# Designs tried in a protein design run: designed miniproteins, single chains. Part 42

Each design is a single chain, and the fold is of that chain. pLDDT is the mean over its residues in the fold that is shown.

## One batch from the design tools (miniprotein)

Design m1432
Fold by ESMFold2-Fast:
Structure m1432 (fold): chain A 90 residues (1-90)
Amino acid sequence: GADAAQEIADILKDTASVLKKHGLNTAADALLNKADELTKLTADEAKSAAEAIANSLKDAAKILKKAGKNEAANALETAADKLLDIASKL
């Protein structure tokens, strides 16, 4: 429902704050834009979006780990796991 879309949006906003702390401003802004889009989706659309975003965050985390950005990578992996948990309940 609307609560699930808002919870996903809040996770993305929190993750964006971590990325900005590590100087990844462009990636953070992309997550903020996705958070705003999610608040306009139906529950079914939010589920599909959460799963797609979670997979993208896991792929991005692998790239960040290779670049030595371990704290930022861990934030993306944690966000992805939370998004998949919410999606599993939709």
Scores: mean pLDDT 80

Design m1433
Fold by ESMFold2-Fast:
Structure m1433 (fold): chain A 68 residues (1-68)
Amino acid sequence: GSKKEQIIATMEGLRDTYSTQNPKVAAVVDKTLQEIKQLVDQGASLDEIEQVFTRGMDEVTALLRADA
């Protein structure tokens, strides 16, 4: 699959994993996923999509560290 498809699949997997274990993290993942899907629909560059993905993952990491 394309790099964009791999990013979307990764985010969907994370959303599903955290939906039961940490709903707050799942909400952040879902928000990031929706932003990525919107960018894909708008024909955004892979670089823009990866930037949004990285910011979303940084936010997830910060939440997980705050809960530790």
Scores: mean pLDDT 83

Design m1434
Fold by ESMFold2-Fast:
Structure m1434 (fold): chain A 80 residues (1-80)
Amino acid sequence: SMDEAKKQIISLIDQLISSMTDPDVQRMAQEAKRVYEKTGNVSDVIAGLRAGMRRLRDRGDMRGAYEVGSTLSKISLIAE
């Protein structure tokens, strides 16, 4: 159901926030969660997580980029 999909997406974002040490990426993930809770628009979540992933890649944090990318892939699959 859409309600269960929404809860799962929010849970994935919360898990990501808890695992990240970069305050800018945490802020991006928190903003993505806030927008998604209000709008239900998964595109805004995907855009926010992509921005976080690019930031981590740009500074050479390949592990962090992988974790964000993994979360993004899971969210995209649920949103299909």
Scores: mean pLDDT 82

Design m1435
Fold by ESMFold2-Fast:
Structure m1435 (fold): chain A 100 residues (1-100)
Amino acid sequence: MEKLKEEMERLGKEILELVSKLPDSDEQTLENARRMIEGIFELGEKFNDYEEAVEVLKAIKILLRNELTGDVKEEEVEKAKKILEDYVEKYLPYFQKLYE
């Protein structure tokens, strides 16, 4: 469990660095990314499912890397999209409350 929490924190930092490198990234983009990462952390803790939280953070990192470099295999991008879509659908009611 501790190793998964450390992995989540590392992935969150890497995601923020990747978002900051996007051509149209501004303070609002970074703030939105931070809130999303914090929401994923909170859901992982609330449901005691740190493996799912790590999986979705890895998926987000893959999608951001593909936007920046284009070097990600199409099959990996499609898997990452599916992971993110399934996660968002599952937790949509909780994310809506974060934007009150």
Scores: mean pLDDT 80

Design m1436
Fold by ESMFold2-Fast:
Structure m1436 (fold): chain A 94 residues (1-94)
Amino acid sequence: SKEEEEIKKESDKRLEEAKKAAEEAVKEAEKTDAEEAIKKLTEKTDELAGKIAELAEKSKSKEAKEYAKEKIEEILALQSEAERKILEIAEEKK
C-alpha cells in the first residue's frame, strides 16, 4: 500500500541520516571531546529512531511496523559501533 511504502521510505531516509551522523561523529572525535561527540550522536539517533517509531505507531500494517523496527535496530547498532570507534580514538589521543 501507499502508506506502507511511505513508512519504508521514511525509515530508509532516517537510517541514511543516522549513517551520516555516525560518520561525522567519528570524524569530530579526532578534533573534540569523546563525551561531547557521543552525546550529539545519541541525541540525533534518538530523534531519528523516534520519528520512525511515530510513523509505525500510526500504521495498521504489521509489515510496516516490522520494517520500521528493523531500521530502528540498525540505527541503534550504528550508534553503538560509532561510540566504540569514538572511544578508541579517545584512547589513542592519551
Scores: mean pLDDT 84

Design m1437
Fold by ESMFold2-Fast:
Structure m1437 (fold): chain A 87 residues (1-87)
Amino acid sequence: GEAARLEAEIDALLDELSTIDPQLAARVRGLVDAAIAAIRAGDRLAAEVEIGMLLIMAGVLKIAGEDEVAELLRRIAELLERLLALA
């Protein structure tokens, strides 16, 4: 279904991030796992908090000139919002 497709796309972006910055990828994976767990639990506020943290990190990385990793985090956050909308 659509949820499985979105989760697979998120995993692909996390794998791409891990080839650029494995330490950042591990941290982002923690936030993604927490967001997905919150979505599955029906905790919309907790899910939005984790997605918001990813967007803050993306903004900071963009200011730092890390445009490629910032865009990957933004895309992951967008896919998580779409996954949340299906719940």
Scores: mean pLDDT 91

Design m1438
Fold by ESMFold2-Fast:
Structure m1438 (fold): chain A 74 residues (1-74)
Amino acid sequence: SDLKKKVEKMLEALRKAAETLDDEQFRLVLRIAGQELAKMTGDPRLAALAAELAATASREEAIRALEKAAQEAA
């Protein structure tokens, strides 16, 4: 579906950000991506999850957890 493609594109951008950005910048991008994913899917829990992951998780953990949740919401 169109939504699944948009979600996948956002998650690919997050993986690229993890490779190129510093930790502070990556955490900011992760929070913004969570807000956009919440808006796209209609699930506000994605924004809350991304904020929690930005505070507590490693980059790989954050991407995997948000990917799973976003794909389930799409």
Scores: mean pLDDT 82

Design m1439
Fold by ESMFold2-Fast:
Structure m1439 (fold): chain A 64 residues (1-64)
Amino acid sequence: DARREQYLAQVRAFLESQSRNPQGRPPIPQERVEAAVAAVEAAAPDLPQDASTLLVLAGRILRE
């Protein structure tokens, strides 16, 4: 599943960039980032092969 691995890598990179955002808000802990990546992977075994959809899902999991 090279395509799925690529999408999850993009999701992980996005979440890690959010955890290091220096815009005056508290950084997102790496543990939460890893949990969000795992939750996206678990929720996405049958989801569309679309990186943008996975990024939206990851953003929702991170925020709530």
Scores: mean pLDDT 62

Design m1440
Fold by ESMFold2-Fast:
Structure m1440 (fold): chain A 58 residues (1-58)
Amino acid sequence: MSAEQREEAIRLLEAAGLSREEAQELIDNSKNGAELAQAMIARGVPVDVATEVAELFL
């Protein structure tokens, strides 16, 4: 849970079509990688991207 991992997660989500603000909201509102993955998939983020971002919380 480093600031660098957070910036990497934001960049991955932005590349998947989310705004920086949406990416930050999803990350900040998730307690762990599993919750974050579920929230990302619900927003239409591709499962591969969602999995990579969720791993940054492990």
Scores: mean pLDDT 77

Design m1441
Fold by ESMFold2-Fast:
Structure m1441 (fold): chain A 73 residues (1-73)
Amino acid sequence: ARYLVLDRRPDGSLVLRGTADSEEEAVALAREQGIADPVVVDLVTRRAYRLRPDGSLVPADAALEAAALATAE
């Protein structure tokens, strides 16, 4: 799968919730699972994004991106 869907916990820990082959599938999975602070990792570009309540993906900050990519590996 191209995308990983992570749940960012209040303590800053990241929990893998699933994988997706498209950005739309990743957003749908995060919504289906009721994830409060979803982080989507694009394994092809090696970028991490936060999912906003409106369904948009915005780049994660450098620390969150590094943590999310470390979780993905």
Scores: mean pLDDT 81

Design m1442
Fold by ESMFold2-Fast:
Structure m1442 (fold): chain A 89 residues (1-89)
Amino acid sequence: AAAQARRLIAEGEALIARADRIRDLLLAAGLKGEPVTGAEGEAIRAEFERLKATVKPALEAQGIKPTLELLLEAPKKEGERLIAAGRAL
């Protein structure tokens, strides 16, 4: 129980931090839809692909078009949900 609670909270916090980092990197690069090329662009793309793998299927299952803003904001809500679930244990 305690180990599962800690894992859920850590996963939720990591998901929120990852979404915030991608947003900051995209804003710094002046991007509105796609990552820049090069080593920095590859790092941004890799992190963004991890977020898409987590939230895109859930949005599509609800008939919601997965926009960049939703793909960045939805992970924060999922992270908050995981933290709440861990705290409830």
Scores: mean pLDDT 69

Design m1443
Fold by ESMFold2-Fast:
Structure m1443 (fold): chain A 51 residues (1-51)
Amino acid sequence: GSAVGQTVVQTVKDPISGKYYALASNGNLALYDEPVAVGAVITDPLAVFPL
C-alpha cells in the first residue's frame, strides 16, 4: 500500500543525493527533498517504495 497517511518511524539522509528517506509505519519508504520529522504524517512525498 501507499505510505501516504502513515506515520514516519525513522528517517535517514542519503549523503550522496542529499535526499531523505522516511520509513512509514506500514513498512514502505517515502522519499523527500527536505528533512521529515519522526512522528510526522506522510504527505506529498517525491516517491514511495515498498520494502
Scores: mean pLDDT 76

Design m1444
Fold by ESMFold2-Fast:
Structure m1444 (fold): chain A 100 residues (1-100)
Amino acid sequence: MKEETLKGKAVLPDGREVEVTLKVSYKEIEDGKYKVIKRGDGSVRVYRINEDGSLEEVKDVFENVEVLIDGKPLPEGLTATVTFEYKNGKLTLLSAEVTG
């Protein structure tokens, strides 16, 4: 199993700039763009972004998906949305947003 850490920046609803860290574990992943939606209640969903921009939920592709805000777990009441691309064996963070 492969483990990777991606880092980006986001602005919280209160206007503070924070570091967003995405930690993912996977065995195999197809080339493409993906969106992770993590809620402070612990729920997580992962979507593949199709070429037409539509979202398809992916299951059993990622294990141990974790989102940290300044190195801490995502607070209750906040939602983090992280978009990344997998291409040629490499993960790249494209965007990170935190909403409340």
Scores: mean pLDDT 82

Design m1445
Fold by ESMFold2-Fast:
Structure m1445 (fold): chain A 92 residues (1-92)
Amino acid sequence: MKPRPATPEELERYRQAARDLAEKAVNAKSPSEQAAYITALTLHIVGADLEYGPEAARAMAEGVIEAAQKSTKNPDVAAELKALAERILKEL
């Protein structure tokens, strides 16, 4: 598919949506709930890249890193989210 450019307001909304999903993953009460949020986050990032191109995927990855860095509750999940986001940024 040919992506269309995202507006600055759309990029900020994607960054915020990624922060919210990452924060939900870190605060999840079970491994199954954590996996569900991480899966949803990954699919949303891929969807953003396909629809709007790498700038939208980059904005979402940056949002994930921001949420992971602020987390004090589950360091293992925060590290997994940060590693995922860093891999996405490297591949863009």
Scores: mean pLDDT 79

Design m1446
Fold by ESMFold2-Fast:
Structure m1446 (fold): chain A 73 residues (1-73)
Amino acid sequence: MAEELDALPDEKILELAKQSPFLQRVIDALKDDPELAVEVARDILRRIVSHPPVTEEERKLKELAEQAIAEAK
């Protein structure tokens, strides 16, 4: 599951991140380094899919990430 997130293109990672206010803030904070922003967003998403969701936002992101992975197969 977590390893499969590494197969998603940068565009898809950014789309998933924009659906979360938390991840959108992370991307905005790293706007001067878009490569790092994608890397950080990908790392956060990997952690979300690897662990049980704690918040509704995490649950939604986990479902969306798992759906994106399934669609990529």
Scores: mean pLDDT 76

Design m1447
Fold by ESMFold2-Fast:
Structure m1447 (fold): chain A 73 residues (1-73)
Amino acid sequence: TPSGREAVELGREYAAKGQQALRNGDYESAIKYGRKAIEWGLAAMRAGDATGGTGMALLGMGLIIDGELGLKS
């Protein structure tokens, strides 16, 4: 099981990929990477990094919302 810090870093990598997908108009990938950022945020919270984990979960939720809105446009 990754440490909280390692889980936050993995979440950041997925969030960065999701943000890049949004910039490219790849809304399906933005949603996919947003979900991964949430998964790693929750893993960080379980490992004891509540602040970092919450931050990653919020970033992932934003990516999913923006991606879904992009698909509806």
Scores: mean pLDDT 86

Design m1448
Fold by ESMFold2-Fast:
Structure m1448 (fold): chain A 89 residues (1-89)
Amino acid sequence: MDSVTLEAEAAVTIGALYVALELLKKKGRIDEAKREVEFALDVVRRLVEQGTPKALETARRIVELMREIAEESGDKEMKELAEEAERLV
């Protein structure tokens, strides 16, 4: 329930997802992208549990990045993780 810690973790997660998406597009690094998407789902769950408008806005941004990574990869498991995250927001 430390909002500062969760905000910092969400910011790091967003940065990691952007890097993973860029590396996936340029180098085809699927395994690294998948690990970041799995971690991002946990962060989305915690943001949704916090339930503030700011936390929900951040969660939706993470979900959008997860969907972009899943589409770029064509990986079924990453698509399922992104769809699960979208149902939470």
Scores: mean pLDDT 84

Design m1449
Fold by ESMFold2-Fast:
Structure m1449 (fold): chain A 55 residues (1-55)
Amino acid sequence: GALEAARAAVRAAAPELSEEELERWATGSYQAAKDLGLGPEGAAALARASAGSPR
């Protein structure tokens, strides 16, 4: 589901994060996606943006 997509996106963007940190970022992104009416793809995009924090 959307939470699993967010977890996968966080791991890809920030592989150095601990499992606990990954879960925190994924859960936050999932909640934001739900609030915006987005599905798994939106949750993954938000997770990448939040955890990856490119320059």
Scores: mean pLDDT 77

Design m1450
Fold by ESMFold2-Fast:
Structure m1450 (fold): chain A 98 residues (1-98)
Amino acid sequence: MEEEELRKRIDELVQKAIEAARNGDFEKVKEIVQELAELTDRPELGERALKLIEKSKDIDDVIAAIQLLVAPFYRPDLPEEELQKLIDEAIKQLEKNL
Protein backbone atom coordinates (compact mmCIF):
# COMPACT_ATOMS: atom_id res chain seq x y z
CA MET A 1 0.00 0.00 0.00
CA GLU A 2 1.23 3.52 -0.80
CA GLU A 3 2.36 5.38 2.36
CA GLU A 4 0.01 8.31 1.67
CA GLU A 5 -2.96 5.97 1.14
CA LEU A 6 -2.06 4.06 4.32
CA ARG A 7 -1.84 7.29 6.37
CA LYS A 8 -5.21 8.49 5.01
CA ARG A 9 -6.85 5.14 5.84
CA ILE A 10 -5.34 5.18 9.35
CA ASP A 11 -6.55 8.78 9.93
CA GLU A 12 -10.08 7.82 8.81
CA LEU A 13 -10.12 4.73 11.06
CA VAL A 14 -8.76 6.65 14.08
CA GLN A 15 -11.48 9.31 13.67
CA LYS A 16 -14.18 6.62 13.35
CA ALA A 17 -12.86 4.75 16.42
CA ILE A 18 -12.82 7.90 18.57
CA GLU A 19 -16.35 8.78 17.37
CA ALA A 20 -17.56 5.23 18.17
CA ALA A 21 -15.95 5.40 21.64
CA ARG A 22 -17.66 8.76 22.34
CA ASN A 23 -20.98 7.17 21.33
CA GLY A 24 -20.38 4.18 23.64
CA ASP A 25 -20.11 1.76 20.69
CA PHE A 26 -17.16 -0.24 22.04
CA GLU A 27 -17.92 -3.19 19.74
CA LYS A 28 -17.30 -0.87 16.76
CA VAL A 29 -14.12 0.42 18.45
CA LYS A 30 -12.82 -3.18 18.77
CA GLU A 31 -13.52 -3.87 15.07
CA ILE A 32 -11.61 -0.73 14.05
CA VAL A 33 -8.71 -1.49 16.45
CA GLN A 34 -8.36 -4.94 14.85
CA GLU A 35 -8.19 -3.32 11.39
CA LEU A 36 -5.64 -0.74 12.64
CA ALA A 37 -3.48 -3.52 14.13
CA GLU A 38 -3.48 -5.30 10.75
CA LEU A 39 -2.68 -2.09 8.81
CA THR A 40 0.15 -1.10 11.20
CA ASP A 41 1.51 -4.69 11.47
CA ARG A 42 1.35 -4.46 15.28
CA PRO A 43 -0.71 -7.57 16.23
CA GLU A 44 0.68 -7.81 19.79
CA LEU A 45 -0.09 -4.14 20.52
CA GLY A 46 -3.52 -4.57 18.92
CA GLU A 47 -4.29 -7.51 21.22
CA ARG A 48 -3.23 -5.47 24.28
CA ALA A 49 -5.38 -2.52 23.13
CA LEU A 50 -8.40 -4.82 22.71
CA LYS A 51 -7.96 -6.14 26.28
CA LEU A 52 -7.80 -2.56 27.60
CA ILE A 53 -11.03 -1.66 25.75
CA GLU A 54 -12.78 -4.79 27.09
CA LYS A 55 -11.71 -4.24 30.74
CA SER A 56 -11.80 -0.44 31.17
CA LYS A 57 -14.36 0.82 28.61
CA ASP A 58 -13.16 4.27 29.69
CA ILE A 59 -13.10 6.65 26.73
CA ASP A 60 -9.73 8.18 27.67
CA ASP A 61 -8.08 4.73 27.97
CA VAL A 62 -9.64 3.70 24.63
CA ILE A 63 -8.39 6.85 22.87
CA ALA A 64 -4.91 6.41 24.41
CA ALA A 65 -4.76 2.77 23.20
CA ILE A 66 -5.78 3.82 19.66
CA GLN A 67 -3.13 6.58 19.64
CA LEU A 68 -0.40 4.15 20.75
CA LEU A 69 -1.32 1.70 17.98
CA VAL A 70 -0.87 4.41 15.30
CA ALA A 71 2.02 6.30 17.00
CA PRO A 72 4.67 5.22 14.40
CA PHE A 73 2.75 7.14 11.69
CA TYR A 74 2.58 10.35 13.77
CA ARG A 75 6.13 10.16 15.22
CA PRO A 76 8.37 9.30 12.20
CA ASP A 77 10.94 11.67 13.77
CA LEU A 78 11.75 9.09 16.47
CA PRO A 79 14.01 6.05 15.91
CA GLU A 80 11.92 2.85 15.79
CA GLU A 81 13.66 1.38 18.89
CA GLU A 82 13.01 4.53 20.97
CA LEU A 83 9.40 4.80 19.77
CA GLN A 84 8.76 1.09 20.55
CA LYS A 85 10.09 1.56 24.13
CA LEU A 86 7.83 4.59 24.68
CA ILE A 87 4.81 2.68 23.32
CA ASP A 88 5.56 -0.36 25.52
CA GLU A 89 5.94 1.81 28.65
CA ALA A 90 2.71 3.74 27.91
CA ILE A 91 0.63 0.58 27.29
CA LYS A 92 2.01 -1.01 30.49
CA GLN A 93 0.97 2.11 32.44
CA LEU A 94 -2.57 1.86 31.02
CA GLU A 95 -2.67 -1.89 31.89
CA LYS A 96 -1.73 -1.11 35.53
CA ASN A 97 -4.96 0.93 35.82
CA LEU A 98 -7.00 -2.25 35.16
Scores: mean pLDDT 77

Design m1451
Fold by ESMFold2-Fast:
Structure m1451 (fold): chain A 91 residues (1-91)
Amino acid sequence: MQEARQKAFQLLLEKHPEAMAQVAALEAAALAAQEAGDDEAAYQLGIEALRLRKEAAEAALAETTDPEVQEALRAEIREIEEAIRELEEKL
């Protein structure tokens, strides 16, 4: 699973580099907001990063034919959806 997850991550960086760069920027902004004590902004930015990452993962899932990578992407999408739900409940 970890090797398949690493391949999925590499596929995202290769085929969706702009989306992944934006995810990294949003994650950094969420961390900065949390460090500043702005929990609401941190959760909102975190949700935005997760939504963008989910979109990139769904696009990559449609593009790949590797069954191990497909399974890793489906697992990541499920984990992202649960993380979004948990963060929205904290707002």
Scores: mean pLDDT 82

Design m1452
Fold by ESMFold2-Fast:
Structure m1452 (fold): chain A 106 residues (1-106)
Amino acid sequence: MEDLKEAIEAMEKGDYEKAFQLLRRFLEKHKSPIAEKIAAALQAYFDGDYETALKLVNEAIEEAKKRGDKEGLALAYFVKAHIYRKLGKDEEAEKWEQKAKELLAE
């Protein structure tokens, strides 16, 4: 939980390298089908395939909601926000980052 909050804070400060390191550390600790789907979305993102990245992260969001996985849901929201920032949709990205923060706050 703490690593994900720190990752979101690093993103807000523009420290993307630190944010990615914290996010990777979170994924290593939280192994689940949802985490695997989020990891696949991140791989698509780094490959420049933002369409596939959005599809995979949306699937992870739906699965996390069905399973009551608050940590997985927050992570999926964070990744979705990051994809939107890469697409130049900063206002949309901020909304998803806020949803992730609210979920991690409790």
Scores: mean pLDDT 75

Design m1453
Fold by ESMFold2-Fast:
Structure m1453 (fold): chain A 65 residues (1-65)
Amino acid sequence: MSGAELAFRLLELIGEGKLSPELAAKLKEVLDSPQFAAMLELSGEEFLAALRLSPEERAELLKLL
């Protein structure tokens, strides 16, 4: 999965309210950042690493992907 594919999936999850409010807010902050465009060029694993998620946030997100 590419960074662009993950970004699309994250937007879908945020829009559907499937994420905790805390995780959704953190992801929206990243998506609104000036670094976001560069992150779309990353691999899926590099994109996930660039999100700077806690281990708990990462585990919750991976269950929904």
Scores: mean pLDDT 79

Design m1454
Fold by ESMFold2-Fast:
Structure m1454 (fold): chain A 84 residues (1-84)
Amino acid sequence: MTAEEFADKHIEKVRKMIEKARELAKQGKLKEALFELELAEGLALLVRGVLKVTGELSEEIEKRLDAVIEEIRRNRKKIEELMK
């Protein structure tokens, strides 16, 4: 598995977790949605850390990971604003 294949596979998994969190939020399951986003951010940060330690974190992969982490943070903020 190349660094690009590793990043692609895990970014796809993170995106699916974001989609699951959005569906949970639509169902009013706000705590479950937040937990899913916490797991998604943890996975994205782990992938970034692994690639950084191995010296395989290219600028393009880093930008893609940063973009998905920012999407997670935006979704988390929106869900937190919906909590009473």
Scores: mean pLDDT 85

Design m1455
Fold by ESMFold2-Fast:
Structure m1455 (fold): chain A 70 residues (1-70)
Amino acid sequence: SKEELLKQAEEKKNEGDELFNLGKYSEAIDKYNEALLLYEQAGAPLSEIESVSVQVLKAAVNLVTARQEE
């Protein structure tokens, strides 16, 4: 159901947040992308999709910055 897809999307978003906080940015991006697909399938509000997309961008910036400094 739509409600089940939204629950799965939130779980993937939360997994991404945990990985982000651990500095595992590439793994966080993977989880956020899974969440985005589930949110889109569920027909979630654009605001939720935008929120997760911003987290992907933040993770990507951190990943690129860390690699350039190494």
Scores: mean pLDDT 84

Design m1456
Fold by ESMFold2-Fast:
Formats: sequence, structure tokens, C-alpha cells
Structure m1456 (fold): chain A 58 residues (1-58)
Amino acid sequence: SPEEKIDELLNSGLSLEEIAKQLVKEFPTQPGYLAALLAEKSGKKSIDIANIFIEAAK
């Protein structure tokens, strides 16, 4: 699931940019949901995570 994948990637020590790239590759239909989950799990601002996901989708 996206939730389990985010937990795995956060525990691996990857950058938020690399996590976002892997998430959009594995779950291309859910970018808004993935960004919201990563913001909640990382404690980062929603706008900062949204910008990372926009860059990852390029």
C-alpha cells in the first residue's frame, strides 16, 4: 500500500525528493494522496511536499 511504502522509504534514510520520485513511479494515479501522506508522516509543510511532488513528476 502507499502507506507501507512511505514508511519503508522514510526508514531507509532517502531524501524527500527521492521518496517522492519512487512514490509517483509506483503509484502514478494518487499524487495528491501521496503528498498528503508524506507531509503527515514527515512533519513537513504541505506546500513544501507538494512542490517536491511537482518536481518529481517532471
Scores: mean pLDDT 80

Design m1457
Fold by ESMFold2-Fast:
Structure m1457 (fold): chain A 71 residues (1-71)
Amino acid sequence: DAAAKRRADLERQIKQLQDILDDMNATLPATQAELAKLSKDQQQQGQKQINDLIANLDAQLAALQSELASL
């Protein structure tokens, strides 16, 4: 049925986003160390990009989890 298919799709998307976020968090110290080798402007731009990307993924994950909880 449609609800069962939506549940399976949400669970798949949640797992994919969680895996991406876990990978990003695991590599974050190495990414920050690499940024430290760049100019101050590049460090600022890179850090903002990382922060914005993580915030976006967290928001997407929360929305999908909320929808799954309502099924």
Scores: mean pLDDT 85

Design m1458
Fold by ESMFold2-Fast:
Order: C-alpha cells, then sequence, then structure tokens
Structure m1458 (fold): chain A 66 residues (1-66)
C-alpha cells in the first residue's frame, strides 16, 4: 500500500540524511525520488532515472517469482 504523508515525510528525511552524508546508493536515490514524487515535489531527471532502474529490477524479480 501507499505510505501516508507522515510516513513519506519521515522517509524523505532519512533519505536526505544519507544523501547529505554521501552514503546514498542508487537504491537510496530511487527511494528519495519516489518519496518526492508521492509528496508532489520536483524530481530531477537523475533521480527519476534511478527510480526507473529500481522499478525495472523489482518488476523483473516479481515476474521471475511468479
Amino acid sequence: SMLSEEELQEALKEAEELIRNGEANDSALAQYALFKEQLGLEVTPEEREAKAKAEAVRAEKAKAAA
């Protein structure tokens, strides 16, 4: 299910901390893009690409598990 606005805001703060510390990997950047999009915030092209890559990997794994 979709996260609530409060849960999205908390997750966004956690992702922002990882990015500020230089500890964000591609998965963290993809999650950050997802949270920003769900909150109606502007998402950069780079963040959108990271999200799309993560979604493609998830879709392939789900298809293989079916």
Scores: mean pLDDT 72

Design m1459
Fold by ESMFold2-Fast:
Structure m1459 (fold): chain A 98 residues (1-98)
Amino acid sequence: MMKEEFLKKVEEVAREAGLRAALRGLERGVKSTKERIFLEIEAMFEAMKRSMEIADELGLDSLEAFLETFRAGALAANIARRLLEEGVSVEELRELLE
């Protein structure tokens, strides 16, 4: 169903956005709370924007679809936060993004 395709695609977008933000932060050697928060905000914004684009492509303009884009943003921010806190290998993150 189109709804299941949408949910799967927005989860993939959220994961990619979070991983990409974490990779940028780790490559830069970011350690300050402020810089980490900015990366989380960037991941959230990217995931929401791309999820909204997918909703448009699938012809979804419901409140439910909008709430899913918001949840994708929150997921992306959480992924970025956790990876930056764990100090995961830059090489491993690059492989996950291919």
Scores: mean pLDDT 80

Design m1460
Fold by ESMFold2-Fast:
Structure m1460 (fold): chain A 106 residues (1-106)
Amino acid sequence: LQQQLQQAQQQLEQQYKDLKANLKKYSELSEESKVLSEAALKNVDEGLKSLQEGNYRQAAVHFTSASLLLVSGQIEVPSKEGQEALDSMTALVKSADTVVQLQKQL
């Protein structure tokens, strides 16, 4: 169980790194995408902090807010960079859920 949790935490860290890289690329398209990228990253950072503190409901609220910001950006002005950021956000949420499920078993 501890080894599985460690692997899940490493996967979450990798997804966070990938998301940050994709958000940076998305932010370079326009002033609007920059604002959305910064707001999404702020919500992801708060979500990860809440998850570390064991506040799973608060983490879910922040991750949902970040996802909705990226979805709204894609509805207004679709882009490959915006889709890559959204896909990375989806992957991060799945990795975070795995960490939560393993932590609840401890």
Scores: mean pLDDT 87

Design m1461
Fold by ESMFold2-Fast:
Structure m1461 (fold): chain A 78 residues (1-78)
Amino acid sequence: SKAEEVKQAALDVLSGKITDSSELPGETATMVLMAMAVLKKRNIALEDLSPEELVELMLEEYEDFPVLKEAIEEYLEV
């Protein structure tokens, strides 16, 4: 799923397996950046979340930002 793709890409960035944004598709890189910002703000370890829980947290964090919320919903097909 797209949710699993974003979680795995974020884990790969955090572990240093991916060091450059050009290694990810542009839309995936944007989703990873948004996910990382939420995790840092809330002090949550990515490993403690299912892909579905990560999506739920992203939608909650960006609920007051319609353009960003719509981008998340469109990319994740939710």
Scores: mean pLDDT 79

Design m1462
Fold by ESMFold2-Fast:
Structure m1462 (fold): chain A 57 residues (1-57)
Amino acid sequence: ATAQRRAELQARLDAAIKELHAVNKEINKNGETPELEAKRQALVDEIARLGAELAAL
């Protein structure tokens, strides 16, 4: 159970990190917009939450 939960959380964390990199690349190419800033902040918050959940296992 714990190993499966860790794998699920790690997969979500990896996906969120990849999406954050994609958002950062778009900001660097096209400039920061309110929508991109909101997406970046949401991903940062999700990464922090997933990291805390992994640490609690």
Scores: mean pLDDT 84

Design m1463
Fold by ESMFold2-Fast:
Structure m1463 (fold): chain A 76 residues (1-76)
Amino acid sequence: SRAALEQQLAALQEQVYAVRQKVAAGTASDAELEAGVEALEQAARIQLELEGIELSEEEQRELAADFEALRAAVLA
């Protein structure tokens, strides 16, 4: 349901916020950075679904590639 997606999005946004606070404090681990990027990717996908946007297979691959690049960048 829409309500379930909104609840999932809120929980993922809280995860992202917590990781961002640790990054600001200089205490984020590599595992926490990876979890934060994963939460951002999941949140982006849920947000698109809530907006009624259906991604093509090509657009889905592009989105996944963008988050893979972000993951590599934050772990460098």
Scores: mean pLDDT 86

Design m1464
Fold by ESMFold2-Fast:
Structure m1464 (fold): chain A 60 residues (1-60)
Amino acid sequence: SMAAVERVLEELRRLLLRVLSEEDVEARIAAFRPWLEKMSEEERERVLEQYRRYVEDREA
């Protein structure tokens, strides 16, 4: 559903703002939107987990 995609995008925005500028975050969110809309719930969760790790690695 569109609501599920928006939830994932909001979580990605929150994660990426910890290590990237607001401008870079919005550019990435815009790029991810059409791809996330075509993904399953499991695929979207994998993207979120991948970016959680990416952010954690950059904060260390």
Scores: mean pLDDT 82

Design m1465
Fold by ESMFold2-Fast:
Structure m1465 (fold): chain A 100 residues (1-100)
Amino acid sequence: SIAEIKRELSKLLFEATERIEERIAKRDRKGAVETMRELAERALALLSEVEDPSERKELFEEVMDFLDKLIDWVETKDPETAEELRKIKEEFRARAEELV
């Protein structure tokens, strides 16, 4: 159901944020980037399960807003890592736009 997808997506976003914050604190750029890639792939899989195109688009926009805020925070700590995360975000956007 859409409610289950929303719950899984919310959990995924919060868990990935905690992990990225931990990786940034440890100066583990590679770990932060890998976590972002995993987040993007899992978010795409969840979005693809949304049958209604309008609900899928709304969830996609929520994910994009969340990623923008996360990347803005990372940029205050590590601008080089933030730039790598932006590349992953743009790849996610391009792939997700094929679904919406």
Scores: mean pLDDT 87

Design m1466
Fold by ESMFold2-Fast:
Structure m1466 (fold): chain A 88 residues (1-88)
Amino acid sequence: MKELLEEAKKLLEQAKEKLKQGDYKEAMELAYQAVKLAAKATGDPVKYTGYILRAIGIMLDGELTGDYKKAAEELIELAEEAIEEAEK
């Protein structure tokens, strides 16, 4: 699980950088990947399912509304939560 958590942290930093650059759709996609890896790193299938369903909802809202900035910001925050949970 250490490798999943390390990759999640790298993807999160890449997502934050893309958000700063205005590459909102790429930031959203990178943050979604970070959530998936961090949620998997928790080792808890209930927590994993909860994070994935939340992430899918945010991703779909971004795709349907075109508000990729909001989706990226929400997914970055969710990825930070999942990483903190996996570190416990």
Scores: mean pLDDT 87

Design m1467
Fold by ESMFold2-Fast:
Order: C-alpha cells, then structure tokens, then sequence
Structure m1467 (fold): chain A 57 residues (1-57)
C-alpha cells in the first residue's frame, strides 16, 4: 500500500496530465511512437511496480 500508493499516484498524475490535453496529448504520444513503445515502456514499469506481488516480493 505504501509503495503502491506512490506508484498509483504517479499513474493518476499521468492520466490527469493527459486529460488536461484533450486529443492533442494523445496525438503527441502517437507521433512519437503511438501507444506501443514509449507509453508501453513506462506503463509496464508502473504496472510491474504497482502489482501487489511486487510489493510483497
């Protein structure tokens, strides 16, 4: 919960940041590499860190 809360907060901040930029934010990510590489790399790291099993490990 402690570590996960921080990871979860970072994930929420990412969503809030994108929400601030209507469609433009998504287009920027797509222009860089779409939701395939850049976003996938960061989301994968956050997801792995946010997994309860990772915290217990």
Amino acid sequence: AGVLDEAGANLLNLATGIERKPGTGEEVAKQDGGTVHVSETQVAVLSAKGVPAGMRA
Scores: mean pLDDT 41

